Designed miniproteins, single chains, continued (4). Designs and how they scored, part 68

Each design is a single chain, and the fold is of that chain. pLDDT is the mean over its residues in the fold that is shown.

## One batch from the design tools (miniprotein)

Design m14357
Fold by ESMFold2-Fast:
Structure m14357 (fold): chain A 79 residues (1-79)
Amino acid sequence: SLPELILVVKVYNDPERAREVAERVRELSKTNRVTLLVADAGSKDDSLAILREAAAANPNVELVVVPVEKAEEAYDKLV
């Protein structure tokens, strides 16, 4: 079985950062089961769509999207 990894990222209207995260998650998913916890500050652009597409394309990636205010609570439920 693959090791488990939780990657926590904050996003707000930054598609370039979202693409960087997507590339990193794709690479990490080759040797890890990755839970990508996204703390969203209310993005209205393509940032969340980029991350959702990355999770959908990679079977070892689980995506959890929460508002920033709930990020700590969501993290506590994963560990």
Scores: mean pLDDT 85

Design m14358
Fold by ESMFold2-Fast:
Structure m14358 (fold): chain A 86 residues (1-86)
Amino acid sequence: SEKLIEEAERNEKQAEELAAQAIKTAQELGDQDLAQQVEDHRRQMQEALKYLSSDPEAKRKAAEQGRGNMQKILDYVEAKKAAAEA
């Protein structure tokens, strides 16, 4: 289904944007280890999605889960930033 492919691509793009923001915020905090951990999670997600390229439904579900996981990571990093600024 074209819709499943579009949903997978949208979630993957959103996950990448969330990861990039989390990495930037971790770097601004001077937490290079945290920035590297987020980059490692991003890379693992990219590899998993590439492996599922032949299964559009599985790829969509994995992309949606990846986006949700990256949102939680971003929330965690932003909470650390808020605590440092308080």
Scores: mean pLDDT 87

Design m14359
Fold by ESMFold2-Fast:
Structure m14359 (fold): chain A 100 residues (1-100)
Amino acid sequence: MKEIGDIINEFFEKVLTLFENKDYEKLITALEKMREIAKKYGMEEIQNILDELIEKVKAGEATLEDVRKALQKVYDLIMKLPEEKQREFAKELKKIIDEL
């Protein structure tokens, strides 16, 4: 399996686990860190998806399905990037994973 996809999926599994455990403070922090990566690389659509998800989580209105759908959209967008940009994104995500 591709190393980039494995890193992204590991991050998403940790995000879903935080939501299921109701660890909303760590969840919001992880999502905000991912948003900052998206902003750094000019990925406006990913940034907007994450901002909407963060708002729903903070409001207490997010469902597990909302989280899964947002992460799937983000995954699809990352995988459409040039391979060099995918590697840069995965490297930044790995730093977040190591803190979770």
Scores: mean pLDDT 82

Design m14360
Fold by ESMFold2-Fast:
Structure m14360 (fold): chain A 98 residues (1-98)
Amino acid sequence: PDPRLVRRVFTLQSDRPEDIYQIVLVALRDEAGNYVEVRVEVLNGRGEVLREEVAPGLTREQFEALVEEAERLARESTAEDAFALFDRIAALARRLAA
């Protein structure tokens, strides 16, 4: 992968390891430390991308705020919340870019 690619992975636990979901933030960092584009993905336990949304680029500070809020929400969530959490994080990324 490009060494400028940043991935943040949030694992949503289930009673069965095979039923986990992951929310993934994928962003490309520029030389100024800002992110050109931010993708929000939800993956199943096999690493298959089930849904993806692309948000406009974020500043470093905006991306850090997005990561912190995603971590907070993921700690309060389980696999049953995966798609609702994906929608909330994608909406937040779009609001930060506005």
Scores: mean pLDDT 84

Design m14361
Fold by ESMFold2-Fast:
Structure m14361 (fold): chain A 61 residues (1-61)
Amino acid sequence: SDANIERILAEARRALAAGKPAEEVVRAATQLANSVLDPEAARRTEERVRELAREHEEAQR
């Protein structure tokens, strides 16, 4: 559901802001997305989390 996608993205943003490693955040978000979303929504959510992680890493350089 859209609510599950929003929750996963919000948790990913909080984890990145808290200093968790990008690879750990992406892994955890991807696992959760695959467990609660349909395959297409899980894939889109994973792509968005990877993008958030890339943006965060670039901002920290």
Scores: mean pLDDT 83

Design m14362
Fold by ESMFold2-Fast:
Structure m14362 (fold): chain A 89 residues (1-89)
Amino acid sequence: KEELLEEIRRLLEELIKKREEKHGNYEYREEAEEKMEELIELAKNLEEEDLEALLRALKYTLEGKTPDAATQEELLRHEKRMEERLAKL
């Protein structure tokens, strides 16, 4: 589980770098870093299968590919599960 979380963090950092090149905005970077840390904390509450799905979705986003319908559905399920777990905390 630790290796999956570290890989997710690495991909999120790469995503932020790519998005920063398009936006070039100081404020964007701070907001993106805060959102990344929030996502990592939420991801610690996910099961390995959910983490692997999130990892695949991040890879697709980084490659500039449109995720297939199954990957998009997995992303949506993870967002909902993260919100549910946040509400229970």
Scores: mean pLDDT 64

Design m14363
Fold by ESMFold2-Fast:
Structure m14363 (fold): chain A 94 residues (1-94)
Amino acid sequence: RKEVIERLAEALKKYDKDGDGKLDLEEAAQAVNFVLGSDEALLDILGLTPEELVEYLKKFDKDGDGKLDLGELRALLNDLGFHLSPAEVREAAK
């Protein structure tokens, strides 16, 4: 668990380039792939094409702004089986 939180913190620093606490869909895919340890991990785990991955990520973009906030990113990671608490995601974003 601690390693996943530490990798998420590193991914957020690397991919949240504008520092607004939100990742666009491409940045979110890169951040989750970083947490999983491979640039293609989401495609491989879900058995999706890059186009299908974008549609999958859009399911978590509940406000339709083309970006995932920390709550939406947590929902994505929980869907993938990580079961992170809101507090753990907030700690990673600090």
Scores: mean pLDDT 73

Design m14364
Fold by ESMFold2-Fast:
Structure m14364 (fold): chain A 75 residues (1-75)
Amino acid sequence: PSEEQRQKIIEILEGALTLAQQLRLPEEVIAAIREALKAAKEGDLEKAVEYLERAAELSGSPLFRELAAYVRELV
């Protein structure tokens, strides 16, 4: 993955965190998104996607599921 793809994933994850907080999703979901952001900032994009996929699973949200699928295609 390129540095541009890493930055795009970070921006997507920051948006996902904001959305999860606005929707008042469980702390488990928010924690998973924070771990995804940490992994992305450390350059581990595969781990970032795995955490985002976990957040989608825990939330049951179709929006988060689609977002996780989109980010998976970027790595």
Scores: mean pLDDT 84

Design m14365
Fold by ESMFold2-Fast:
Structure m14365 (fold): chain A 80 residues (1-80)
Amino acid sequence: VKVTLTLPDGKVVTIEVPEEITVGELTEKILQHLSVEIADELLLQLFNENLLDKVLTVEEAVELLNELLAPFGITLSVER
């Protein structure tokens, strides 16, 4: 499954992920495209909410990360 990451500077990145993924694995794939400050805040939130090891569908994981990343102007979408 393809997931498109849109960054606040207008940069668009597409990544390939399985249909079921942990929130931590999806986060790992996008982390390299985030600033250190945003990456640290995201990881702290996911750790505090015990979400890193949660297995979700790609669509559910994308919805969850969108809720957490919206304040930073970052959006994820599933491509079909």
Scores: mean pLDDT 81

Design m14366
Fold by ESMFold2-Fast:
Structure m14366 (fold): chain A 68 residues (1-68)
Amino acid sequence: APLSPEERLALHERILDTLLEFVRANPDLSPEVRATVRDAIDRQIEVIAKLDPEKAEEYRKRADEVFA
């Protein structure tokens, strides 16, 4: 069976939290790796926005902070 909307949201949040923590833990990432991770984060936020737009906005703010 496919994931429920609740399970799907939880999965994408876990992926996104992991990616954000990876960037925070690795300040010396190359520009290429940093851009790749940012693209992956943006894609996860787009998925979350379809499930919970308010939560997606919170994650956009966190991503902007991490990549500042």
Scores: mean pLDDT 85

Design m14367
Fold by ESMFold2-Fast:
Structure m14367 (fold): chain A 86 residues (1-86)
Amino acid sequence: SPLDIVLEEIIRQMEGRSMPEEVIELLRSFVESHRDVLANLSDEEREELLEEFRARLEAMGVPEEEVEFAVQLLGDLIERTRQLLS
């Protein structure tokens, strides 16, 4: 699916930055948990989802730079998926 292609590209970017495996797994799990709604999120729902993801990364003790990068990648994934499935 288009989502799977975008997710694979995002994971490659994270691997290229040597991001921790637990961060990559959290992103994968988070995307799969929200798979059916990602294309239909309002701007407010998208912001809430990104803040929830950020909070989980911070709770895991992920460094701020890596948190910001991962949150930005999730935002990019949501936007690209929305554009492809709109």
Scores: mean pLDDT 82

Design m14368
Fold by ESMFold2-Fast:
Structure m14368 (fold): chain A 81 residues (1-81)
Amino acid sequence: MSMQQKLEQQRQEELQKLIDRTKKRLRKELPDLPEEKIEEQAKALAETAMRLREIGDALQAELERRGRVSLEEAGRLPLPR
């Protein structure tokens, strides 16, 4: 099995979990919404959340890298906690 197929399966599982969670939230917030619209909105929101998560993860990794590099390069002592 190709590495790409494994990644796609993992993404499908993550997407399905997001869809399920989003459906639960939409049913609570918008109980009058028909099931078809809940499914469509859940899919759209889950896809958007997946994209935002990927962007967020990349940004967080970059911020952590820049933060650590700044602290180490600047030679600044961390404040005691």
Scores: mean pLDDT 70

Design m14369
Fold by ESMFold2-Fast:
Structure m14369 (fold): chain A 64 residues (1-64)
Amino acid sequence: SPQQQLQQSQQLVQQAQQAIKNGDNDTAEQLANQLAQMGDLKTAADFLQQVGKTDKAQQLLQQW
């Protein structure tokens, strides 16, 4: 359901923020990729930019 998809996206966002705070950039990148697969391209791009994956972030923003 749309509500379940929104809850899942919110959990991924919280996990990505925690991974970035802990310096776990690899986990943050994986979570950003999952957000992109769910259609949240802008949030995924923002997290990828925060972990230094600027080129990948720009590619996702072009699809948004």
Scores: mean pLDDT 84

Design m14370
Fold by ESMFold2-Fast:
Structure m14370 (fold): chain A 88 residues (1-88)
Amino acid sequence: MEYLEKAKAAYEAGDYLSAQEYATLAIIESDDAEREKILEWMLEKRNELSPGEEAEIERARALIPGLVARRDEIAEELERYKKEQALA
């Protein structure tokens, strides 16, 4: 049940995307009794979400393309650096 603990920790940290990912992994790897516990936790957290918190999740999702672009920029810089090292 390691993934459920990671999901809870991510949710408490405000990382709702990682929380959702870990919760999904926990469901996939759990038996029926454990899945019920995970679903109960997810329903509890869903009921706690306010319109403001839902808007924060949507804002976090909207930032993903920018974060992905920055990651890709770094990857391109590393690839360019390796290319220069191989040619030198």
Scores: mean pLDDT 64

Design m14371
Fold by ESMFold2-Fast:
Structure m14371 (fold): chain A 107 residues (1-107)
Amino acid sequence: MMEEQLELALRIVEEVGREFGLSEEEIERLKEAVRRAVELIKKGDFEGAVEVLVKALEPIPRAAEIARALAEKLRERGAPEELVKLFNRVELELGVKEGLELMKKVI
């Protein structure tokens, strides 16, 4: 079951990555981060999974929008609610980081 859900998540990462114009290298890095995050979730480390995905997405333009699109497509495709919650939390963390960075540039 979890292996099938990982394959679904990786396929959605590829779809969303292409929609947002990510390079194949960026898509492969994000897929690897998703694999690591899923292993952390299996071990009960939800916060570690969030950190791995935030670090993978933060250098990518529109990172918070990408996380939102991933959460939305996962929900639409019937992925486990835990994976949807993971990407919702990643979107929130990225949005906070982007807001803080914008405030630093105005000061």
Scores: mean pLDDT 80

Design m14372
Fold by ESMFold2-Fast:
Structure m14372 (fold): chain A 91 residues (1-91)
Amino acid sequence: KREELIRKYKELRRELERKKEAGESLSEEEQQYYLEVEKNLTTEEKAEITLEILEERIKELEEEGAPKEEIERAREEKRKAEEAIAEYFKE
């Protein structure tokens, strides 16, 4: 059951990132559902999922020939996430 929740969260995060890139937003109902799924995940699970999605996003942008600025922003976001996660888990 836990694996199902993680899968749903990954799908929602990918869709959210895609819509942000397109200048779109999730509907209010989609955002509410996303938040409810997120509440049921541990910090460790969310961290791992975040890094996976950011890495996938970077590859997708590179394959699509996205503007260099978009690719650099995605890489910077991943780097910041990695550093924040590493700092958090130093405890």
Scores: mean pLDDT 73

Design m14373
Fold by ESMFold2-Fast:
Structure m14373 (fold): chain A 90 residues (1-90)
Amino acid sequence: DEFIEEARRLGEETARAALEAGKRRAELGDYTRSAGMYILGVGALTLAEIAERAAKKGDLDLARQYFEDLRATGRAAREELAAAERELAA
């Protein structure tokens, strides 16, 4: 239960970061990176759902693997958001 709630929160946090990065890239006129970030956000929610389903099925090794993939996606989204915000501030 706690793992499922954590995966769901991480998915939502990652999707939010990706959406904000996409908005910042659009403000910079970079529509290709903006679209990529929106796709990444949807991917994060999908990864969280798969991790939740694996955990409910009792496949904790598979759930952990997808959770690690979700964490990596979250790092990428946050790095892109920070980069876009720095470019927008320049």
Scores: mean pLDDT 83

Design m14374
Fold by ESMFold2-Fast:
Structure m14374 (fold): chain A 91 residues (1-91)
Amino acid sequence: MALSEEEIEEIKEREVEELLKYLKENNEKVIKEIEEALKEGSSLEPEQLELARKLLEAAKLVPEDEEKARELLREALDELYEIRKEKAAKE
């Protein structure tokens, strides 16, 4: 059975902080990898492209505006969880 909304919120907050830490430690590498993926961009689904663009924006903001980066990561995770819920609701 799916996790409760409160449990999902706790997991999202943890994932945001883990992603933020990873982006701080690997900022240049993550930016380069996402830019290369978007440049290659041959077959990503629209939802994956939007999430990748938000992650790239967040990574670029980490050294300039950490709070804004955190907000974008939270938005990206919210979208990812909605996509997963919709897939789970379908056959």
Scores: mean pLDDT 73

Design m14375
Fold by ESMFold2-Fast:
Structure m14375 (fold): chain A 56 residues (1-56)
Amino acid sequence: MEAEARMLAVLDTDGDGTISPEVVRAVQRSAAFPGTEVDGVLDEATRAFLIAGVSR
């Protein structure tokens, strides 16, 4: 599975290769996973959670 590529394709709304803080905050609010903070920062925990979710 291309988890990181798929994550970027879904969350990179700007097409700039960077995920905007607004998108990160929306994901963090939607994903009530313990250890995820709503700060608009794509932290290792948030990134790992998204990749794990995409990977199954």
Scores: mean pLDDT 60

Design m14376
Fold by ESMFold2-Fast:
Structure m14376 (fold): chain A 81 residues (1-81)
Amino acid sequence: MEELEKEFEEALKKIPEDVEGSVKRLVEIIREVAEKYGKEKAREFAGRAAEALRKTLAETGDPRLADALYELGVAVDKILK
């Protein structure tokens, strides 16, 4: 778990520098969390990722972040089914 937390925090920090790559990495981590630790833990990680994206969107107004937030939601919905 600690390694996944570290990788997750790194992906969150990279959002402003690489929106697309960071979202792909966050989705991969959330999927791995769901497989290894269950859907409830994955939902916690998904919530943290969504909040980070919303915060950066509010600060920057970058439309790529709105697209990223939508893509995260679609991916998470599929993972948590």
Scores: mean pLDDT 84

Design m14377
Fold by ESMFold2-Fast:
Structure m14377 (fold): chain A 83 residues (1-83)
Amino acid sequence: AEKEAELEAKAEETAREEARVLAAQLGLTDERTVEAIAEALLPGLRQLAQMVLSGKASREEYQQLAVAAVQAALDTAAARGLP
């Protein structure tokens, strides 16, 4: 449905915005690091949107997914030698 397409677009925008904030908090303001974090956050945000639509959304589960995504992005950045 069109509503789901809008939610997915918003999830992508939210992932980018949160990635920028998280990267800044970690002192990693490189645009490549921001993009890596955004890509890691996107699956979790999409899953949250699906849970909200199904009425089974959990804030606790979202926070756990977000933490895991950030850790994965940081590991990727470290492996590539990013500061």
Scores: mean pLDDT 65

Design m14378
Fold by ESMFold2-Fast:
Structure m14378 (fold): chain A 74 residues (1-74)
Amino acid sequence: MLSEEQAEKALNLLRENHPGFRAALARHPGLREDLKRYLMESKLSQEEKASVISGLTGVPEETALKAINEAIEN
């Protein structure tokens, strides 16, 4: 499970680096908060979390996984 700061960092990295992620958040205002809660509460592997984010936002799974890993390493 990610901390609140790690979840925010992962979502900010996706927002900065992927236009599709920004578009998804703009169309669904509650999506960012739901994804933050999901990253904080989910006990799934980081790869499984990246797959879920990819399915919900259209972000490539590799891009989502990279953002999650970068958030937890720094």
Scores: mean pLDDT 83

Design m14379
Fold by ESMFold2-Fast:
Structure m14379 (fold): chain A 78 residues (1-78)
Amino acid sequence: SMAEKLKKMAERLKEELLAFLERMRANPEETARLLAEREGLSREQLPAVEAAIEAMIRGAEELDGAGGAAEAQAILEA
């Protein structure tokens, strides 16, 4: 079922975003360095990145399935 696959993808995305957020909070210096090296993001942009990730996690939780995955995909494509 496509609905089951979509649910699994949404769960994995949420888990990955939560893991990234935890890593960012646990090691902000290291995370800032990696984001600067890989994505060209400044250390000052780290709070905005954190807020965006929190918003994505919240969106995925509130939409509880099909809608959440579609919204998360739209954000990733932006």
Scores: mean pLDDT 67

Design m14380
Fold by ESMFold2-Fast:
Order: sequence, then structure tokens, then C-alpha cells
Structure m14380 (fold): chain A 83 residues (1-83)
Amino acid sequence: DLLKEMEEASERLARNTSPDVERDLELAIELSMLLMVRGIFRIEAKKKGLSDEEIEKMLKEAEEKYPFDIKKQLEYLDKLLEK
């Protein structure tokens, strides 16, 4: 579970840094996690024969349906890739 591993890594870093640095690191980790998940989805969807236009539409629909919920967006996208 990539999202859980990233969350646990963020928590470990937070315990060993100042509060200001901790908040900046948490934001950077969340953004990196979002970009990574979107990147992985694009690669997997292209392997399944989806066009760039189809991929962007699915990513947009996931974001619109589950705004700021990376886990639910991932679950929605994974469901779309199931045969």
C-alpha cells in the first residue's frame, strides 16, 4: 500500500523535525504521492491500450468525484482499469 507507506514515512519524519519543517515536509510528501499515483496510473492505463485523452478524462473524473481524497481517487481509477 503505497499511500500508507508514504503516510508512515511522513509521520516518522515529523517526529524528528521542527514543527515548521515538519509541515513543509508533509505537504511535499503529499504532493509527491499525488504525482506518483497519477504517473503510475498513466503508465498502467497506456499498457492497457487507453489513449492520452481517455486517461486525462478518467483522472479528471476521479478528482471531481473525490476532491482531495487521493485514496478514493486511486480506488476509482483502479476499478476503471479492471477487466
Scores: mean pLDDT 73

Design m14381
Fold by ESMFold2-Fast:
Parts: structure tokens; C-alpha cells; sequence
Structure m14381 (fold): chain A 72 residues (1-72)
């Protein structure tokens, strides 16, 4: 459906922004807040749950990058 495509597009945009922040080595708190509001609206979940999920994804990405560097 058209709604499903919009949901997938927003999820893709969020992934791209997280990757940009990881590459830059800086967290843009205002951008996290904007993405959390967008995810909250699309998935019908509380804003705090969406924000915590984004922050957890960023931290998991940092840990994986550290382990990859140690193994390489």
C-alpha cells in the first residue's frame, strides 16, 4: 500500500541520518529529536521509546565499529 511505502521511506531516511552521524563522530541531538518524532508518528509509538531506540542504535553501532577495528 501507499502507507507502507511511506513508512519504508522514513525508515530508510532514519538509517541514512544515523550513518551520517556515526561517520561524523558527532550526535546531533536536535536531529535525533526530529527523527524520533517522525518515527513516533509513523509507528504510533511514544516519543521517548523512539528516541531511546535511536540512541541505542547509535551506541550499538559504535560498539560494533570498535570490535571490527580490534579484529581487523
Amino acid sequence: SMMEREKEQIEQEVVEEIQKMQKAGKIDEKLIEEMAKRLSDVHNIPFQVAKDGLLNALEAGKKKAKYAAEVA
Scores: mean pLDDT 68

Design m14382
Fold by ESMFold2-Fast:
Structure m14382 (fold): chain A 110 residues (1-110)
Amino acid sequence: SMDHKIVLETLMEINKILVDLYNKLVELKAPQEVLDVLLEAKEKIGEIGEKLEEENMDPEEALKEVEKVVEESTKKMLALEKNPEAQKLIEEAKKKMLEIIEEAKKKLKE
């Protein structure tokens, strides 16, 4: 459906943000525990994408699950990370991902 396509494109944008954040955190020598949380979030979002492609998950349910993964993972990363520069990157990535999710929710209701 068009709704499945909108959410799949949204997950692709979120994945690009997570990959960019991972590369920047590696450059800043972030703790492995922080990187592991980000990789777990990326894997969970990938699993949601697979279920959407197989039409085994509702688009609105997928957006709620992705929002939860983003909020929980960034909260865990911010609790573990002590470098202010890395914390700022995590907060900026969180904001951007949540804005993308809200725009997708609007498109599904229009």
Scores: mean pLDDT 88

Design m14383
Fold by ESMFold2-Fast:
Structure m14383 (fold): chain A 74 residues (1-74)
Amino acid sequence: SMDERAAALVAGIEETLARLGRLVRDRAPVDEIGAEAVELLDLVRAAEDTGDAEATRRASRLMDEAVRLLEAYA
């Protein structure tokens, strides 16, 4: 299982991804979507930096989902 820090970071990515999905669906301003995407990328990097294999796997999958959402917005 993930350590507490890695788990918290993954939860943060999931929460940020959910927010990003709502912004994309609602066609929010590009600067607001961009800010949320930057926050998501920072959290993904932090999760990978923990060295936790499960956190890295989950972060990668969530990042792929974010890319798909951003492609739908474009």
Scores: mean pLDDT 86

Design m14384
Fold by ESMFold2-Fast:
Structure m14384 (fold): chain A 110 residues (1-110)
Amino acid sequence: SAIEAAEEAVRNAKSPAELAEAFAAVLRELAAHYGSPGEVGVTTDPAAAARWAAEARATPPERFYHFDFATAEGEPQASVTARDVAPEVLTLAIERVNNAINGQPAPALP
């Protein structure tokens, strides 16, 4: 399935930018599966990431989420945003991505 392919991309990610793309894919597929509204963006442009971070701070957290992906040394590489995505879908996406990173089986979608 598309979600299984996105979770495989998380497991195979070799950089923060690849992990950001894989996380965005997991979030998009879960949003589609559950019929969630909203938009998911991903960027490696630091200027775009800074604008998105500023928008997230000015927007209620339940409406705009911003995630930064950095090297182990803390160098920013990519960012993902989720605008108006259902909070339950976002929570599930984070859980499934963390499970994939840790080599744990993802729970089956209903």
Scores: mean pLDDT 77

Design m14385
Fold by ESMFold2-Fast:
Structure m14385 (fold): chain A 75 residues (1-75)
Amino acid sequence: SPIDALLQNAADALGVSVEEIRELLADVTDEKINRIAEKIKKQLNDPSKTLEEYKEMVRRVIDTLRERIAALEAA
């Protein structure tokens, strides 16, 4: 489905599972965002990037995903 494709794209962008994206969408908390951001930071190991920058990346991906899902549901 189009929604499943959007979930997979978000999961691929963050380097997490589709199930983790579904759990985050069900209840977006700072703890969940921090957990995903810490995973990304460890995987990429880029010393030029802060944890806060990865948290903002997670928030932007989730916000964009929510907007795209809402647009599909409204169409």
Scores: mean pLDDT 82

Design m14386
Fold by ESMFold2-Fast:
Structure m14386 (fold): chain A 67 residues (1-67)
Amino acid sequence: SEEEIKKVVDEVLEELGLKGAEFEVDLETKTITFTKVPYTFVTKAQELIDKIKEKTGEEWKLEFNFE
């Protein structure tokens, strides 16, 4: 469910020191969109993908909207 995915994303963000980043989940496209994040956030993109996949069992797409 969307709530379960949001919980996993929040957990992963906390583990990576990115707590408080704004995001939205789209279940239809399996996409997580981060909003108003600094460009340096991209350095954590692969770790985010890998940890979310590990916890959910599914590969999710990440989208970034930069400041």
Scores: mean pLDDT 80

Design m14387
Fold by ESMFold2-Fast:
Structure m14387 (fold): chain A 69 residues (1-69)
Amino acid sequence: PPPPGPDVPELTPEQQAAFRKRAAEASLKTAELDIEGGDFENAETHLESAKRFGADPEKIEELEKKIKE
């Protein structure tokens, strides 16, 4: 994958990791809200995104269990 274009700041590996972590946390939070709203289809989609961003597997399992129940 190519590096970002000149219109974006150059990110350090630490900043990239921070963005991935924030994305994972946001996806988990959104999935939790979707579960509370009964939107299990969107919740599953957000959990898949959280997995890709390296979210905690235990949190993912907890939310998947809520969807199943």
Scores: mean pLDDT 75

Design m14388
Fold by ESMFold2-Fast:
Structure m14388 (fold): chain A 64 residues (1-64)
Amino acid sequence: MVPTLSDAEFEAIAGAIRQYLRARHPDMPEERLEELARALAALYGTTPDADAEAALRAFLAANL
């Protein structure tokens, strides 16, 4: 799927996810935070809101 978000919206969501991950996992390397934030933002941008929340929770449980 291609994201339906603008670049600005994508970066805003990725930034919010980065802040969340940094607060929850302060010892995580910056490169990993950026990678996960962008991956999660892409998932959020390509799925319906209800499915996006479920996908985010599943991804976090599997990868964190």
Scores: mean pLDDT 68

Design m14389
Fold by ESMFold2-Fast:
Order: C-alpha cells, then sequence, then structure tokens
Structure m14389 (fold): chain A 64 residues (1-64)
C-alpha cells in the first residue's frame, strides 16, 4: 500500500510526504518500481511535530 501524499501542482511532478505523530530520529526512504532506493533523508522530529518533505514519486517508507 502507498503512504499518504499530496502532490504540489504547477511545478515538476513531485510529491509531499506529511509526517506526524513520531518523535526522535526517523529515516524517510523512497523506492522506485524496480526496488531501487531513489531518495533517503534523516529527520529529527520533536513530540507533536508535523513535517512536510518534498519527495520523488515512489513507495515511501519510514524507519526508526
Amino acid sequence: AETEFFLTVGSSIEGIAVIGGLKGRVTLTVYDDNGNKVFERVLDLEEGETRAVLVPAGKVYLTK
């Protein structure tokens, strides 16, 4: 299943991943249809923080 996205219109085809309800260091990764990692970013989140991250299209995973 795909993770929650919304797409910014009026620019190149990009997605926004909205991340909330997590605390501490998390790794955001995106994989293409062939299983290749195309994006990786480490996020440090505070309690109750919501963060929007611009990501390429693909299957999104969060790891802690």
Scores: mean pLDDT 66

Design m14390
Fold by ESMFold2-Fast:
Structure m14390 (fold): chain A 116 residues (1-116)
Amino acid sequence: EKVKKEKREEELKEISEFLGIPVNYNMSDSEFALLWLSYILLLTMEEVGLPEEILNELKELIRKYLLGEISFEEFKERLEEIQKTLEEPYQEALKTFLEALEKAENGMTLDELSKY
């Protein structure tokens, strides 16, 4: 299964570079799920036309959380405040992300999360 490991390392590098965080090759499956979910959220929000100022605020908030600069509780509270300022399509996307993020924090694997 050398090919699977190489693909994960390539994805990990790409996502880490996109988010502006150091690459951690010893990342757990739950930590990788959090990184992947954050990446997909930001790409989705950009694609659906979220205003650049809010997109940059989300990206910075996610970056701080992934670097351990803020707690999960503070990250969640700040996301909920941003969610309240958004139109329904963006509000629902952030709600779905928060639910997936809570499951990843509880040790769900990316394969389990992909069923959502």
Scores: mean pLDDT 71

Design m14391
Fold by ESMFold2-Fast:
Parts: structure tokens; sequence; C-alpha cells
Structure m14391 (fold): chain A 61 residues (1-61)
């Protein structure tokens, strides 16, 4: 059975803020899945005005 988890964060256009949001999202996803699960990561960054929308989609099989 395939499970998909999506985490979205909106941050200012600042490399530090984007990096922190991405690191936080990846930690949350890893905490939700077992060590033996095969995980596929998809990371998308989209500019919206003065912000960057960070979307992390993980598929576990």
Amino acid sequence: TTVTTTITRTVPKDEGAVSQALADALREVRAQHGADQELTYKVELKEEGDNIVVTVTVTAT
C-alpha cells in the first residue's frame, strides 16, 4: 500500500528561511516513517509575490 504525505510552508524570499523550512519539513516526514520504508521525495519551490512556497511530497511504499 502506497502512502503519500504532503507538507507545505510559506516563507519570505530569504535563503535561510527557505533552508530552515525545508529542513523542518524533512524532519517531520522522517519522524512519521519507519527506517525500513522506501521513501520518494519531491521538493517544489514556487515564488508567490514576496514569498516562497515550499512543498515537500513524500511517497512511502
Scores: mean pLDDT 80

